# Designed miniproteins, single chains, continued (3), part 55

Each design is a single chain, and the fold is of that chain. pLDDT is the mean over its residues in the fold that is shown.

## One batch from the design tools (miniprotein)

Design m10014
Fold by ESMFold2-Fast:
Structure m10014 (fold): chain A 106 residues (1-106)
Amino acid sequence: MKKVEVFLVEDEETGLTPEEVIARLREQAEYLKSRYKDPETQKLIDEAFEVAEKAVRERDKPVAALLVRITYDDGPYGKSVTLSVTTDNPAARAALAARVREWQAK
């Protein structure tokens, strides 16, 4: 079963443009794909990037924090991929950290 989770914080003053967020997400996806060569993980990384890009583009607003997780639960072989973007906004950073902890506790 595939589970998709998205958390996004918008802020006009400290937020990154959609294109800046997408550029950072692409760099993270490329880094992860360089570290994990198995086809299943690479596919999950690509899917996480697509979900994140879609969320950012559909909102079309400056993003102060973003967290996207895709989990593929195949019993003992369950896998998850997380992509994140943060800014210097303290409230957005705190909200993102809290969401990461909530998701990691599951």
Scores: mean pLDDT 80

Design m10015
Fold by ESMFold2-Fast:
Structure m10015 (fold): chain A 55 residues (1-55)
Amino acid sequence: MASEEQREAAREEAIELAKKGYSGREIADALVERYGLSPVEAAEIAIVAGGEANL
């Protein structure tokens, strides 16, 4: 449903939200609402972003 460019933008925003201390659930919900991602795709991006924020 989202384009590859929108998914890339969603990854960057997810990393920033993770750095700000948002939970994976909060990040996933924001990505679903803002980018029209499926809940599964949003959750996967949120999990990866949490790992990136800790690097």
Scores: mean pLDDT 77

Design m10016
Fold by ESMFold2-Fast:
Structure m10016 (fold): chain A 80 residues (1-80)
Amino acid sequence: SFDKEIEELIEKLKKAKTPEEAKKILEDFIEKVLKEKSLEEFKEFLKKLIEALESRLDELKPEIKEVVEYYINILKSILE
């Protein structure tokens, strides 16, 4: 389910120690989702992912939050 995959991602981001680690977590996650889902499923998943990440930014360390905000902007661009 989308909720389970998103929750696991957020828990990994909460444990990230550096911006570089957070970047790798996000890149690996996005690559995996792109390979596993159809284009329509991917777009629907991205909308839910963006909403979840934006709502939970305050749970992340400041330096990790900056990386996640950067990726939220990229994901929003993909949805157009």
Scores: mean pLDDT 82

Design m10017
Fold by ESMFold2-Fast:
Structure m10017 (fold): chain A 85 residues (1-85)
Amino acid sequence: SAAAEAAARHAARTEQAAAEARAEAEAAGWPFAVARTPEEARAAGEALLRAAREEGAEEVVGSLLSGSAEAGDALRRAVAELAAL
């Protein structure tokens, strides 16, 4: 679908922005932006899922999440709940 192709291109740009944001967050003491609401957590999870799918960078995402295991668990739960839908 045209929407799926547009989403794929958006995901590529989102991956670059997410990588920069994660590097900045990691320098500040956490490996990714902390979502304050469930909706923000879902949006962040969707961006990570799309970036991983686009590049096939599941191992990179896993490595980043393991840098903050407790926060990564909460984000992974939100991402898994979205993926199940």
Scores: mean pLDDT 53

Design m10018
Fold by ESMFold2-Fast:
Structure m10018 (fold): chain A 94 residues (1-94)
Amino acid sequence: SALEAELAAAEAAAPAAAEVLREAAERAEPVDPEVAEELRRAAEYAEAGNVLSALILAAVTRTIARKRGLEEAAEVVDEAIRRVAALLAAARAA
């Protein structure tokens, strides 16, 4: 079914998504440690197979970073979101 296919795609993408989010956290750490911590939490959701929750947390983190005027941190989060979304799209296509 469509739901089972989406869950399978999320599970297939989860390890790579977690890696992308951890790498983004390392890049964000010298810019803003709070953004880095939220990206580490997003990576933990992805590791648990919950890529959708990871993306939601990352999107909220990006919005808060932008509202705080942290352009560089927001760009790191935005790039991570785009990469994770691409991984999900690739997993759905497989």
Scores: mean pLDDT 87

Design m10019
Fold by ESMFold2-Fast:
Structure m10019 (fold): chain A 118 residues (1-118)
Amino acid sequence: EVEKLIEEMKRALDRGDYEKAVQLAKKAIELGGEDNVDAHILLAQAYLKLGRYEEAVKYAEKAIKIDPSNARAYILMAEAYLKLGDYEKAVQYARKALEIDPNNLAAQRLLDEAEKKL
C-alpha cells in the first residue's frame, strides 16, 4: 500500500502535479511510512517545486534523520535554504551532499551558487 502511494507520488511529480504529490506523500506517511525515506524526500521535493521552502526543509530534515547517508536529502536541504536566502546553511548542506556523493553536479552547482552570495 505504501509502495503504491510512492509510485503514484513519483508519477505526480513527473507530471508536475505537485499538490497531488503532497497529498499522496502525506497519506503514505500516515499509513506507516513514517520511517520511509523516499516518502519524505518526495514530499520535500514537491514542496520545493511549489515554492514552499520551509516545508521542504522540514521534510528533507526528517529524511536526513531516517537516513543520514542519503545525498538527495542534503541536496534538497541546500536548495531550499538557497531559496530562503540562508546561504550559510545552503553551503553547509551542499558540502554534506558532496561528502556523500563527490561527483554530484547538482550539489556542486548549489555550493557554487550559495558561495557567490556570501
Scores: mean pLDDT 87

Design m10020
Fold by ESMFold2-Fast:
Structure m10020 (fold): chain A 59 residues (1-59)
Amino acid sequence: SARERAEALVAEARALLDAGDFEGAQRVGVRLALDPSLSEEVKLAALAELGRLMRERGA
């Protein structure tokens, strides 16, 4: 589903952040924002979670 796909992208971004790849995580955020198959609700939830993860890492 679109929700599961968004969750998988957030998990990919988390792995990139764990590896210290902030640029890679930021690219995942752009992919989430520009994905026409995701509803605004799903996008906002996924981007909020990614933002939280990045803040926790001091980004």
Scores: mean pLDDT 82

Design m10021
Fold by ESMFold2-Fast:
Parts: C-alpha cells; structure tokens; sequence
Structure m10021 (fold): chain A 73 residues (1-73)
C-alpha cells in the first residue's frame, strides 16, 4: 500500500507530529510547536507536507486551523 509505504518513510519530526496528533487530538501548528519544542515554521512546513500526502487533514475552528490524523490512515 502506497500510503503505508509513505508513512514508514517519514522523518523523525513527521513521526513525532503524527504521534502527538494521535494522542492529543486536533491541534494547531502553534500548540504542536510548543508541545514538541520545535519552531512553528518547522511544524507548519511539516504539517503542509503531511497534508499533501493525505496523512493529516486540517479544518478551521473559529479563527484557528486545527490539524488531525486523516480518517484514511
């Protein structure tokens, strides 16, 4: 499965973001950056790559964009 192969090829940063989303539920890029002690720019770039791969999805809740694991994982 191409999706499983994609997930297994992920960097350490991508894997940490996915694990955090799995455990903590929908989170903003800022919250992920704070929890993982990473820059918001690193988290935002990584989330955009994961979203492009179909691994995460995003939605606007009020004025905040929240990221969660895709139901297609």
Amino acid sequence: DKLIETILSLSETEQKILQTLYLAGPLSARELAEMLNLSQSTVSRTLRRLEAKGIVESRLVGRTRLYSLSSSL
Scores: mean pLDDT 79

Design m10022
Fold by ESMFold2-Fast:
Structure m10022 (fold): chain A 62 residues (1-62)
Amino acid sequence: LSREQQVILDLIRKELEELVRQGLISEEELKKAVEEATRLLKQGKVDEAGRLVRELYEKATK
């Protein structure tokens, strides 16, 4: 990952960790989302990685 992609991934991880702390998602869901976001970022699919995180957040907070 580039430095920029690593910063984005770190922000995603922090947001998802907060959802786990609130009991809104499981640790397994966090790990899977981080793995998928990492995969998308490695492919240059930054917008898709952002959508993945947004969809998870909306499902958890709906």
Scores: mean pLDDT 79

Design m10023
Fold by ESMFold2-Fast:
Structure m10023 (fold): chain A 63 residues (1-63)
Amino acid sequence: SAEELQKLLQARLLGLQKLAELKEKYPDAEVTVELVGPDTLKVTVKLGDKETVEVLNASELLK
């Protein structure tokens, strides 16, 4: 549906934004962004043996 497409678009835009921000802050880190729900993203940052995982909602795009 149109509503589902809008949620996917928002999640995709949020994912791209977070990926760019994290790559700029941590250029040596491995950054992965995964869509785990229609409006939910999982962000994983690996730097050496350290790993950080965050779950973000696409509504955050509308700050």
Scores: mean pLDDT 72

Design m10024
Fold by ESMFold2-Fast:
Structure m10024 (fold): chain A 90 residues (1-90)
Amino acid sequence: MKEELLREAKTKFSQAMALRLVGDVENNPELLKEAVRLLEEAARLAVEAGGDRELLEEIRKEAEKLSKDKDPEVSKLAKEVAEKIKKELE
């Protein structure tokens, strides 16, 4: 059960990374916002799986990178996700 949650978390993280690449190439903030939502879902699943610290740190780093995005909504959403993960790691 926890192993399945971790597998799903890794799948959501991979999907977020793929959407980020497409969103960056297409300059599409809606795809970048979807990538942030998938990062948040991946983090939630990782916490439910028992808090895989390595995976949570990777998700946090990617959310922090997106928090530097030029689009204010993408930046705001990504910053909120990064801060939530940071609290889980403390």
Scores: mean pLDDT 86

Design m10025
Fold by ESMFold2-Fast:
Structure m10025 (fold): chain A 55 residues (1-55)
Amino acid sequence: SLTAEQIEEREKKLEAQIEEGIAALELAVAKVLKAPEEEIKELEEKLEEARKRAE
């Protein structure tokens, strides 16, 4: 059985992985919709930060 601490660690990791996925989808949508370069750059930075948190 998982302890409460192990459950919390797994939940945090899953949350970070979900955030990475959402950031990747946001970037993909912005590129398809031809969003401004500034917006695409911000979304790329957001995705990079999300990837760092997921690792």
Scores: mean pLDDT 83

Design m10026
Fold by ESMFold2-Fast:
Structure m10026 (fold): chain A 60 residues (1-60)
Amino acid sequence: MKELMVATRDQPKLLPTDLSLKKGDKVEVLKYVNENYWLGKLLSTGEVGYVGAAALEKAP
């Protein structure tokens, strides 16, 4: 994995290309697009999409 993040809260899709997050979801960051949006893979579903950086924290 490049970098593993964990969702700190539930976050529904804002755009069709976004990931839907639940608190505790694990996301592999594939690309840092900008300070607010990253391209990630949701490990529980294998879905790839954009995530809000503010909803994620680095997994230990």
Scores: mean pLDDT 77

Design m10027
Fold by ESMFold2-Fast:
Structure m10027 (fold): chain A 89 residues (1-89)
Amino acid sequence: DWEKARKLILEAMKAYAAGDGEKAVALLEEARPAALAAAEAEAAALGLDAEAVRAVTDLVLEGLIALARGDEERAAALFAEAEALARAA
């Protein structure tokens, strides 16, 4: 459900903006299963490669979690992998 994932991601962004990286990480980790399921279902409904879309979404969420933890190097690597996978799909 994108609505559930969207709510959690927005709360995570608010926590991050307030300087609460730990809360942002927790909210993103809570959003992850809902976001992955929603991305996979929407991709399948649109006739896209659902496995590839799910994998890209997973890498983007892991990158956002890494940024919230202050790990810019890991975040950059995960975003680069997501971009490469999206181009290959």
Scores: mean pLDDT 82

Design m10028
Fold by ESMFold2-Fast:
Structure m10028 (fold): chain A 55 residues (1-55)
Amino acid sequence: GLGLELVSKETGLSREEAAEIYRMVEEGRVEEAAKRFGLSVAQVKGIAEAVRRLG
């Protein structure tokens, strides 16, 4: 959806990477997502919230 496109453009991540981060956060795997993508926990949570809100 639009949330994945916007997050991809803002973060430089692919839509697939943004979607994977969202899935991992929804599953409670926030620290794993941060380590896998080289992001902070706060950044990972922010990405997931943006994807959730924007669809």
Scores: mean pLDDT 80

Design m10029
Fold by ESMFold2-Fast:
Structure m10029 (fold): chain A 62 residues (1-62)
Amino acid sequence: SSLEKGKKLTEEAVKAFLEGDFETGKKLADEALKYAENDPKLQREIAVRVTAAELIAIGDEI
């Protein structure tokens, strides 16, 4: 289902950001958002999880 695919892509995007792969993380996050097009709750979950992972990864580079 779109919900399951969106959640899986979000998990993979989070992992990519935490591993320092910002390019892959961004691509996977964008794909996850496509599956969340009509799901505001999933859109918010994606935004929160991806933003948190990105901020953690950026913090590790400082």
Scores: mean pLDDT 82

Design m10030
Fold by ESMFold2-Fast:
Structure m10030 (fold): chain A 70 residues (1-70)
Amino acid sequence: EEIEKAIREARGYFARAEMLLDRIKTENLPEEERKKYLEEAQRDIDLGNKYFEEAVALLKKKIEELEKAR
């Protein structure tokens, strides 16, 4: 459950970042709006990475638990 939550959060942030970057690519945005979307995409990528790292840590813990159980 916790692992699934972390993966879903990471995917959500990455998907949102990709959407923002695609809007910059496909829309004729003013420079100010383009900059805001880039900054928001960077923030989303950072948050996605944090959740992704959390998922990795949780998976490693689960492996260790299973190894202890033989």
Scores: mean pLDDT 82

Design m10031
Fold by ESMFold2-Fast:
Structure m10031 (fold): chain A 104 residues (1-104)
Amino acid sequence: MEKKKKAQEYLEKGKDYLARKDYDKAIEYFEKAIKLDPDYAEAWYYLGMAYLEQKKYEEAIEYFEKAIKLKPTAEGYHNLGLALEKLGKKEEAKEYFEKSKKLL
């Protein structure tokens, strides 16, 4: 109960740093959120976003896959597809873009 509220506070702090392009601080706070609530899909998603913005596509994919496994979202599938496309995995990316469209 208490840990879940603290995880949400860490997620919001991470999102603030992400908006300011302070990726190291954003990652630190998203990891703190995940440590308190490992099933917090949104925290895994934003961790993926921080790695995507740093062009660390393999790590971004891992975190987006964790997020969509916990809670599939159109945005999660779309950004997973984008990271796959950046790694040259065009056919796999296409499948996730199609999954994203089906949720909209």
Scores: mean pLDDT 88

Design m10032
Fold by ESMFold2-Fast:
Structure m10032 (fold): chain A 75 residues (1-75)
Amino acid sequence: MDSAIDSLIEGQAIIEKLDEKKKEELKNDPKVRKEAIQLVAKGYRLGAETLEEQGQLERAERLRRMAEELEKKLK
């Protein structure tokens, strides 16, 4: 289940206003997408730490794996 990741990545892109001419260029800019993915990965790592503190080890492990997969895609 990666709906949260997809929503966050698309949401970050939408925040930049799709109505502008410059947004068409930024949408095709791999740097913008990398930054969005990296921010999501950081969020998942923080969430995993919080879940481990709450004793939800399985969910924490899942979030850590999701963050690692995103960061590996960035190389």
Scores: mean pLDDT 66

Design m10033
Fold by ESMFold2-Fast:
Structure m10033 (fold): chain A 77 residues (1-77)
Amino acid sequence: MLDERELAILETLWEAKGLMTVKEIADRLGLSQSTTSKTLNRLVEEGLVSKVIVDGVTKYQITEAGLRALAAQKAAR
């Protein structure tokens, strides 16, 4: 079950259609980088988000499993 922060992060990554840093996600959602990083680490562990390093910068992208989870939650709204 996804909480509201997890849904907001997944929606943000889906809207971006690409890779985002912790800072970019935190800035868009008005969250601290610490809170955003903790939630992202959980989503990576669940397979809903991928953590990648591009040019030495850590970035995050939604997975297909994350897209399916987001779609299911939107259908329940």
Scores: mean pLDDT 82

Design m10034
Fold by ESMFold2-Fast:
Structure m10034 (fold): chain A 77 residues (1-77)
Amino acid sequence: SELDELKKEFLELVKEAEKLIEKADHSNPEIRKLVDKLIQLVKEFVEALKNKDVEKAKKLLEQIKKIVEELKKLVEE
């Protein structure tokens, strides 16, 4: 199902984000800001899945992808 595809993609993004957060300099305020935003979006995504709100889950997943990209840039560059 479309929800199962979104859930699979979300789990891969969470796994990538966890690796980045483990390597991150948590004294950097920009990193802390992105981590806080990511935590909020993750909570919202889980609620969207629970409510079977496919359109909201898609929108949140795109926002999560952008935050993970920004974290990767700061942590690996």
Scores: mean pLDDT 85

Design m10035
Fold by ESMFold2-Fast:
Structure m10035 (fold): chain A 65 residues (1-65)
Amino acid sequence: MLEKIKEELEKIVKEHPDNPLAYTNLAAVYYQLGDKEKAKEYAQKALEIDPNNESARHLLKKIES
């Protein structure tokens, strides 16, 4: 299930690269899959688009802990 959600979110990001929600959700999925490096990259991308994105900020803090 997570793998299919990841693929759908990757497609959304490619079609709508300015959607911070898609990046935040991708970061969460990668974190759950154990890929902290990818999770950090996508959380940072969400913050580049929306610096006040609390979900992305919280996730990034959790990854760095």
Scores: mean pLDDT 81

Design m10036
Fold by ESMFold2-Fast:
Structure m10036 (fold): chain A 69 residues (1-69)
Amino acid sequence: SPELEKKLKELLELVRKIYEEGDEKQKEELRKLLLSHQEELDNLGDLPEEEQIKLLEELIKKLEEILAS
């Protein structure tokens, strides 16, 4: 799915940006966010595509909030 691929690329780019350019607080918030969604992310491929996109959109918004902090 083009939409799913787009969201995955956006998510990975934001994670990379926080990891490479973020301060210690932003990196800690990234770690906490990923840990809080670890089970969902580990089972991402088992979800319907619509639910995968929704989860990725939620995470992207949270990552953008971390970068804006």
Scores: mean pLDDT 83

Design m10037
Fold by ESMFold2-Fast:
Structure m10037 (fold): chain A 117 residues (1-117)
Amino acid sequence: PEATAEQVAASEAREARNLAGVDMKKVAEAAQAFADGDYDKAAELLREAALEAIERGAEPAGVAALIRLLAQVLHAAGREEEARETARELIELAVEKGVLDEEQARELLRAVEELLA
Protein backbone atom coordinates (compact mmCIF):
# COMPACT_ATOMS: atom_id res chain seq x y z
CA PRO A 1 0.00 0.00 0.00
CA GLU A 2 1.26 3.46 -0.96
CA ALA A 3 1.29 6.28 1.58
CA THR A 4 -1.06 9.17 0.86
CA ALA A 5 0.32 12.70 0.39
CA GLU A 6 -1.25 13.61 3.77
CA GLN A 7 0.44 10.67 5.53
CA VAL A 8 3.80 11.55 3.92
CA ALA A 9 3.45 15.23 4.94
CA ALA A 10 2.53 14.24 8.52
CA SER A 11 5.53 11.88 8.74
CA GLU A 12 7.88 14.58 7.37
CA ALA A 13 6.50 17.15 9.84
CA ARG A 14 7.07 14.74 12.77
CA GLU A 15 10.63 14.00 11.59
CA ALA A 16 11.40 17.73 11.15
CA ARG A 17 9.94 18.48 14.60
CA ASN A 18 12.00 15.70 16.24
CA LEU A 19 15.17 17.07 14.59
CA ALA A 20 14.52 20.72 15.51
CA GLY A 21 17.71 22.25 16.95
CA VAL A 22 19.91 19.50 15.42
CA ASP A 23 22.73 20.49 13.03
CA MET A 24 21.82 18.15 10.15
CA LYS A 25 24.83 19.27 8.06
CA LYS A 26 27.18 18.11 10.86
CA VAL A 27 25.22 14.82 11.15
CA ALA A 28 25.61 14.30 7.36
CA GLU A 29 29.38 14.94 7.62
CA ALA A 30 29.55 12.40 10.49
CA ALA A 31 27.69 9.83 8.35
CA GLN A 32 30.18 10.38 5.49
CA ALA A 33 33.16 10.02 7.87
CA PHE A 34 31.64 6.76 9.21
CA ALA A 35 31.15 5.45 5.63
CA ASP A 36 34.82 6.31 4.93
CA GLY A 37 35.91 4.31 8.03
CA ASP A 38 36.96 7.47 9.92
CA TYR A 39 35.26 6.59 13.21
CA ASP A 40 37.23 9.19 15.20
CA LYS A 41 35.96 12.02 12.98
CA ALA A 42 32.40 10.63 12.96
CA ALA A 43 32.39 10.41 16.78
CA GLU A 44 33.83 13.95 17.15
CA LEU A 45 31.21 15.45 14.80
CA LEU A 46 28.34 13.61 16.55
CA ARG A 47 29.61 14.68 19.99
CA GLU A 48 29.70 18.31 18.79
CA ALA A 49 26.21 17.97 17.27
CA ALA A 50 24.83 16.52 20.55
CA LEU A 51 26.43 19.29 22.68
CA GLU A 52 25.09 21.99 20.33
CA ALA A 53 21.59 20.42 20.33
CA ILE A 54 21.55 20.32 24.16
CA GLU A 55 22.74 23.97 24.33
CA ARG A 56 20.00 25.05 21.86
CA GLY A 57 17.28 23.21 23.81
CA ALA A 58 16.53 20.82 20.94
CA GLU A 59 13.66 18.29 21.04
CA PRO A 60 14.31 15.31 23.38
CA ALA A 61 13.90 12.82 20.50
CA GLY A 62 16.59 14.61 18.45
CA VAL A 63 19.07 14.71 21.34
CA ALA A 64 18.37 11.03 22.12
CA ALA A 65 18.94 10.10 18.44
CA LEU A 66 22.33 11.88 18.40
CA ILE A 67 23.48 10.18 21.62
CA ARG A 68 22.40 6.74 20.32
CA LEU A 69 24.15 7.38 16.98
CA LEU A 70 27.37 8.45 18.77
CA ALA A 71 27.24 5.27 20.91
CA GLN A 72 26.77 3.17 17.73
CA VAL A 73 29.82 4.78 16.08
CA LEU A 74 32.02 4.26 19.17
CA HIS A 75 30.77 0.64 19.47
CA ALA A 76 31.63 0.00 15.78
CA ALA A 77 35.13 1.39 16.53
CA GLY A 78 35.51 -1.07 19.48
CA ARG A 79 35.43 1.84 21.97
CA GLU A 80 32.58 0.45 24.12
CA GLU A 81 33.72 1.87 27.49
CA GLU A 82 34.08 5.35 25.92
CA ALA A 83 30.60 4.92 24.37
CA ARG A 84 29.07 4.26 27.83
CA GLU A 85 31.00 7.11 29.50
CA THR A 86 30.25 9.66 26.76
CA ALA A 87 26.55 8.74 26.57
CA ARG A 88 26.22 9.06 30.36
CA GLU A 89 27.95 12.48 30.38
CA LEU A 90 25.78 13.83 27.53
CA ILE A 91 22.57 12.46 29.12
CA GLU A 92 23.50 14.06 32.48
CA LEU A 93 24.16 17.40 30.73
CA ALA A 94 20.82 17.17 28.86
CA VAL A 95 19.01 16.64 32.20
CA GLU A 96 20.90 19.60 33.79
CA LYS A 97 19.87 21.82 30.83
CA GLY A 98 16.23 20.66 31.06
CA VAL A 99 16.24 19.01 27.61
CA LEU A 100 15.63 15.50 29.03
CA ASP A 101 13.65 14.57 32.15
CA GLU A 102 14.83 11.79 34.50
CA GLU A 103 12.53 9.17 32.91
CA GLN A 104 13.73 10.01 29.37
CA ALA A 105 17.33 9.83 30.67
CA ARG A 106 16.75 6.36 32.20
CA GLU A 107 15.13 5.09 28.97
CA LEU A 108 18.02 6.41 26.86
CA LEU A 109 20.67 4.89 29.19
CA ARG A 110 18.87 1.53 28.92
CA ALA A 111 18.77 1.84 25.10
CA VAL A 112 22.54 2.59 25.01
CA GLU A 113 23.31 -0.40 27.29
CA GLU A 114 21.21 -2.70 25.06
CA LEU A 115 23.05 -1.30 22.00
CA LEU A 116 26.44 -2.08 23.59
CA ALA A 117 25.46 -5.63 24.69
Scores: mean pLDDT 79

Design m10038
Fold by ESMFold2-Fast:
Structure m10038 (fold): chain A 94 residues (1-94)
Amino acid sequence: SAAAEKEEEEVKKKLEEKAKELREKFGIGEPLTAEDLLSLTDEQLEEIQKELSKVLEELKANTTDPAVLATLEKGLEAIKNLKKRVEEARKAAE
């Protein structure tokens, strides 16, 4: 539906804007490299996860469309995977 497409577009835009803000704040490039992951401190990673999770939860609270909710849940999963990626990069560097 047109309403669901509009909500999905707004979700993508807000997430891209927050991701860009966090990348600029922590000096992270695109594409994300192993060196970028190794440069992240646990405190910076926690801030990234907290800020992105907050945006996703706010968007989730304001939508009832199952497809949009599925997109938001996938986003939350990707945030959890960021910590795993950092841990894997640290192990590879040892």
Scores: mean pLDDT 70

Design m10039
Fold by ESMFold2-Fast:
Structure m10039 (fold): chain A 87 residues (1-87)
Amino acid sequence: AAAALVAAANALLDAAAALLADADAALAAGEAAAALALATAALALALAAVALLKAADALAPSAAITAQLIAAGIDAAGAAFLAALAA
């Protein structure tokens, strides 16, 4: 059960990272509206991943899940920063 939640969270984090890269490229191109939309989508995916990792940690606490939670939080903060910068 916990392993399935971690796998789902990792897929969401991979998607969030791809959207963040696209948001950064859009912002560099002067496409503020596209950058905002992409960064906001990345933030939503990163926050969903954090929720899944918290559920996994509640079922089977581990240092690996704690490390993933910290990483997901950093990704969410980065997405929020890009969204604020594009707005």
Scores: mean pLDDT 79

Design m10040
Fold by ESMFold2-Fast:
Structure m10040 (fold): chain A 68 residues (1-68)
Amino acid sequence: SEEDKKALEEFRKQVKDIINKYLNGEITKEEALEEFEKLKERYGHNPTVKKILDKALKGLKEALEKIE
């Protein structure tokens, strides 16, 4: 639906913003994970968004492990 498309676009934008803040050193790993947890609560009722969220969280964890 059009609502699902808008939710996906907004969700993807929020994910990119969190990742960019982390990569720029504006937030910590713990803060980034907490912000993703908030997105999961907000969008977790939508199965398409949940699948994308799970993939994004896995990618973030792998990226964080390489920085240390």
Scores: mean pLDDT 74

Design m10042
Fold by ESMFold2-Fast:
Structure m10042 (fold): chain A 75 residues (1-75)
Amino acid sequence: EGEELLQQGRFEEAVKAYEKEIEEDPNNAKAWLNLGQALYRLGRVEEAIEYYEKALELDPNNEEAKANLKAAKNS
């Protein structure tokens, strides 16, 4: 659900969907990453950074999370 909303550019709805996924499974690194991406697209950069860092804590080898975190910190 959240992934489909993110792919469609429905970022506010994607945020709500991923927040629900995280409530159900807080160890879902992909949900944290996708939540960060949706927030970054909404201009909520500081929150995006926090959630990219959380995704990277759960999955330290996630190259996408590392790249997104670096980009967000340089914006």
Scores: mean pLDDT 83

Design m10043
Fold by ESMFold2-Fast:
Structure m10043 (fold): chain A 90 residues (1-90)
Amino acid sequence: MSLDELRRRLGEAARDLASPDPAVRLAAVRTLAELLASPDLGVRGGAAMELGRALADPDPAVRALAEEALREALADPDPAVRAIAAVALE
């Protein structure tokens, strides 16, 4: 997948987190979790930031999946991505 396509998926998932449909928001969190495995630092950092926003979601399933994904981001090779995850989980 190209970097341009990864950035488009990140933007789409970030937008979908604002959906009134919890199923759409849950799918967005799954996409953001997948983007944490991206080779691009900017994409991984963006995904971690959006997952942090999902921790405030009214749906407990959305929050639980976001927390799980952010716990994985704590092991990221880049200290900036790890810092985003750590701050979000406070």
Scores: mean pLDDT 87

Design m10044
Fold by ESMFold2-Fast:
Structure m10044 (fold): chain A 72 residues (1-72)
Amino acid sequence: SEMDLRSEISQLVADLHRALKEGDQEKVKEIRERLRKEFGLSDEVIKKIEELVKKGRFPEAVNLLLEEVESK
């Protein structure tokens, strides 16, 4: 369901935030690969999501990810 997907995406954004904050390069790469392969996002969209996460704009990052996943 959309609510289940939103929960999974919210967790993924939180995991990305933690990995970026901690400088965990392996975890960041793993999350990028998941976004690309499982969710079918382009590198351009992934970079935009990372920038929103770095700025603390978590609701915007979640919404962008949901829109992109649902529009493909």
Scores: mean pLDDT 83

Design m10045
Fold by ESMFold2-Fast:
Structure m10045 (fold): chain A 62 residues (1-62)
Amino acid sequence: SEAFKRAGKAAYKNGDYETAIAAYRLADPNDPEVQRLLAEAYEKMGKTDEAEKWRKKADELE
C-alpha cells in the first residue's frame, strides 16, 4: 500500500526506525521498494544481518 510506504518513509526521516519498519511490514512485503526500505531501516538500527536479507530479496526482484 502506498499509504503505508509513505508513513514508513516519514517515520524513517524523523529517525523513528521501529515505526518505519512496522509501517513497511504493513505495506506489500513482496514489493522491491518496500524490501529496500526495510533494509535501510534495519541498517540504521544496527541489524545488519536483517538488512542484508531484505536487500538480497529486493535484488532478486529488480
Scores: mean pLDDT 81

Design m10046
Fold by ESMFold2-Fast:
Structure m10046 (fold): chain A 69 residues (1-69)
Amino acid sequence: SDELIEKARQALRDGNYEEAVKLAEEAIKKDPDNVEAWALLSLAYRKLGDEQKAAEWDKKATEILRKKL
């Protein structure tokens, strides 16, 4: 839901990157087509230093966005 997305953004702003991952994953479970949730998951992994996972999830966000456009 949009509430989970806002909570994930807040967690990222607060430096709580693990919490941001958890919130983004929960949002994805509720709506796998939510491109913002995949983008936030990618950003959270990048902040955690996991560049490989960040790239994988960014690609997923891009694929979903292209499908909707």
Scores: mean pLDDT 84

Design m10047
Fold by ESMFold2-Fast:
Parts: C-alpha cells; sequence; structure tokens
Structure m10047 (fold): chain A 69 residues (1-69)
C-alpha cells in the first residue's frame, strides 16, 4: 500500500531528525511524533506492516530514553 509505505518513510524521517537534533526538546518532540504516527498506523495497517511499525516505535522509545539522560 502506497499510504503505509509513505507513513513508514515519514516515521523513519522523524526518527532521523530526532537522532540528529542538538535540542533535547526538539528531539523529544520528533520522537514522540514518530511514536504517535506509527501507533495510529498500527490501528489500520495490514498485518505485513505491523513488524516494521513496532520496530520503529521501539527505536523511537530508545531515542527518548537516550535524550532524557
Amino acid sequence: SELFDEIIEKVKKLLEEARKSKSKEEALKLAEEAIRLAELAKRVAPPEYLPELEKLIEEAKKVIEEKEK
């Protein structure tokens, strides 16, 4: 599905921006947005997209943990 491929790309971009951000507040906002978008996508996504979305949510949570230190 083009829609879910686009959503996955957007989540990945948000995570890249969060990891690159010098600002803790900006990084947290971007990582939280990535989680929000991925979780919304999980509600309606076909089963084949669920592993990638779950992986991205876990990666975003790790970014938050790293930035919160």
Scores: mean pLDDT 85

Design m10048
Fold by ESMFold2-Fast:
Structure m10048 (fold): chain A 49 residues (1-49)
Amino acid sequence: SGEQRRRRLRERERKLAREGAKITNASPDDVQALEEAEKRREEAEKKRK
């Protein structure tokens, strides 16, 4: 599905940021999407625990 592809792109971007590359080259929309995905993941982890 389209969600799986978008998830992969966001995860790759996040990996680059962690490896010393800031998300400064990403569009504001991409940055917002990554922050939202991180919040969703955190909330999902809380619920499953």
Scores: mean pLDDT 64

Design m10049
Fold by ESMFold2-Fast:
Structure m10049 (fold): chain A 68 residues (1-68)
Amino acid sequence: MWQELVEKAKELFEKALEAKKKGDEETAKRYADQAHRYYEQALQAAPTSEEKERIFEEAKEHSEKFKK
């Protein structure tokens, strides 16, 4: 289900933020890349345009947060 893919993306993104906080830039980038791939899969699996838009906005919001 796309919801499981979104949850995996969120978990990976949290790991990316923790790695960045600890100064491990390579690990942070790797987790962020994996999170984006799961968001892409969730976006493709989502059945409605509204759900796709919501997933896209969440992925963008997490990306913005990672850049801080």
Scores: mean pLDDT 80

Design m10050
Fold by ESMFold2-Fast:
Structure m10050 (fold): chain A 80 residues (1-80)
Amino acid sequence: MEEVEKLYEEVKKKIEELDKKLPSMSVEEAKKELDEVVKYAQEKLVKMYKIDPELAEKYAKELEKKFKEVGEKLRAMAEA
């Protein structure tokens, strides 16, 4: 239980840090950082699913929402 929550918080922090940095980054830098955070999240989610599939599914949906928000901001930056 605590281990799954810790993994979720680690991924969440990386997404929030990226979101804070977005306005000061180039589109190319932002895409590269987003790709790295996505790969990091995928590895952590695999571990979470092995420990507690129910909690992992809930946290996966929350992370997916956050990634979608960041992705939309990045797309807007590329168009502006």
Scores: mean pLDDT 82

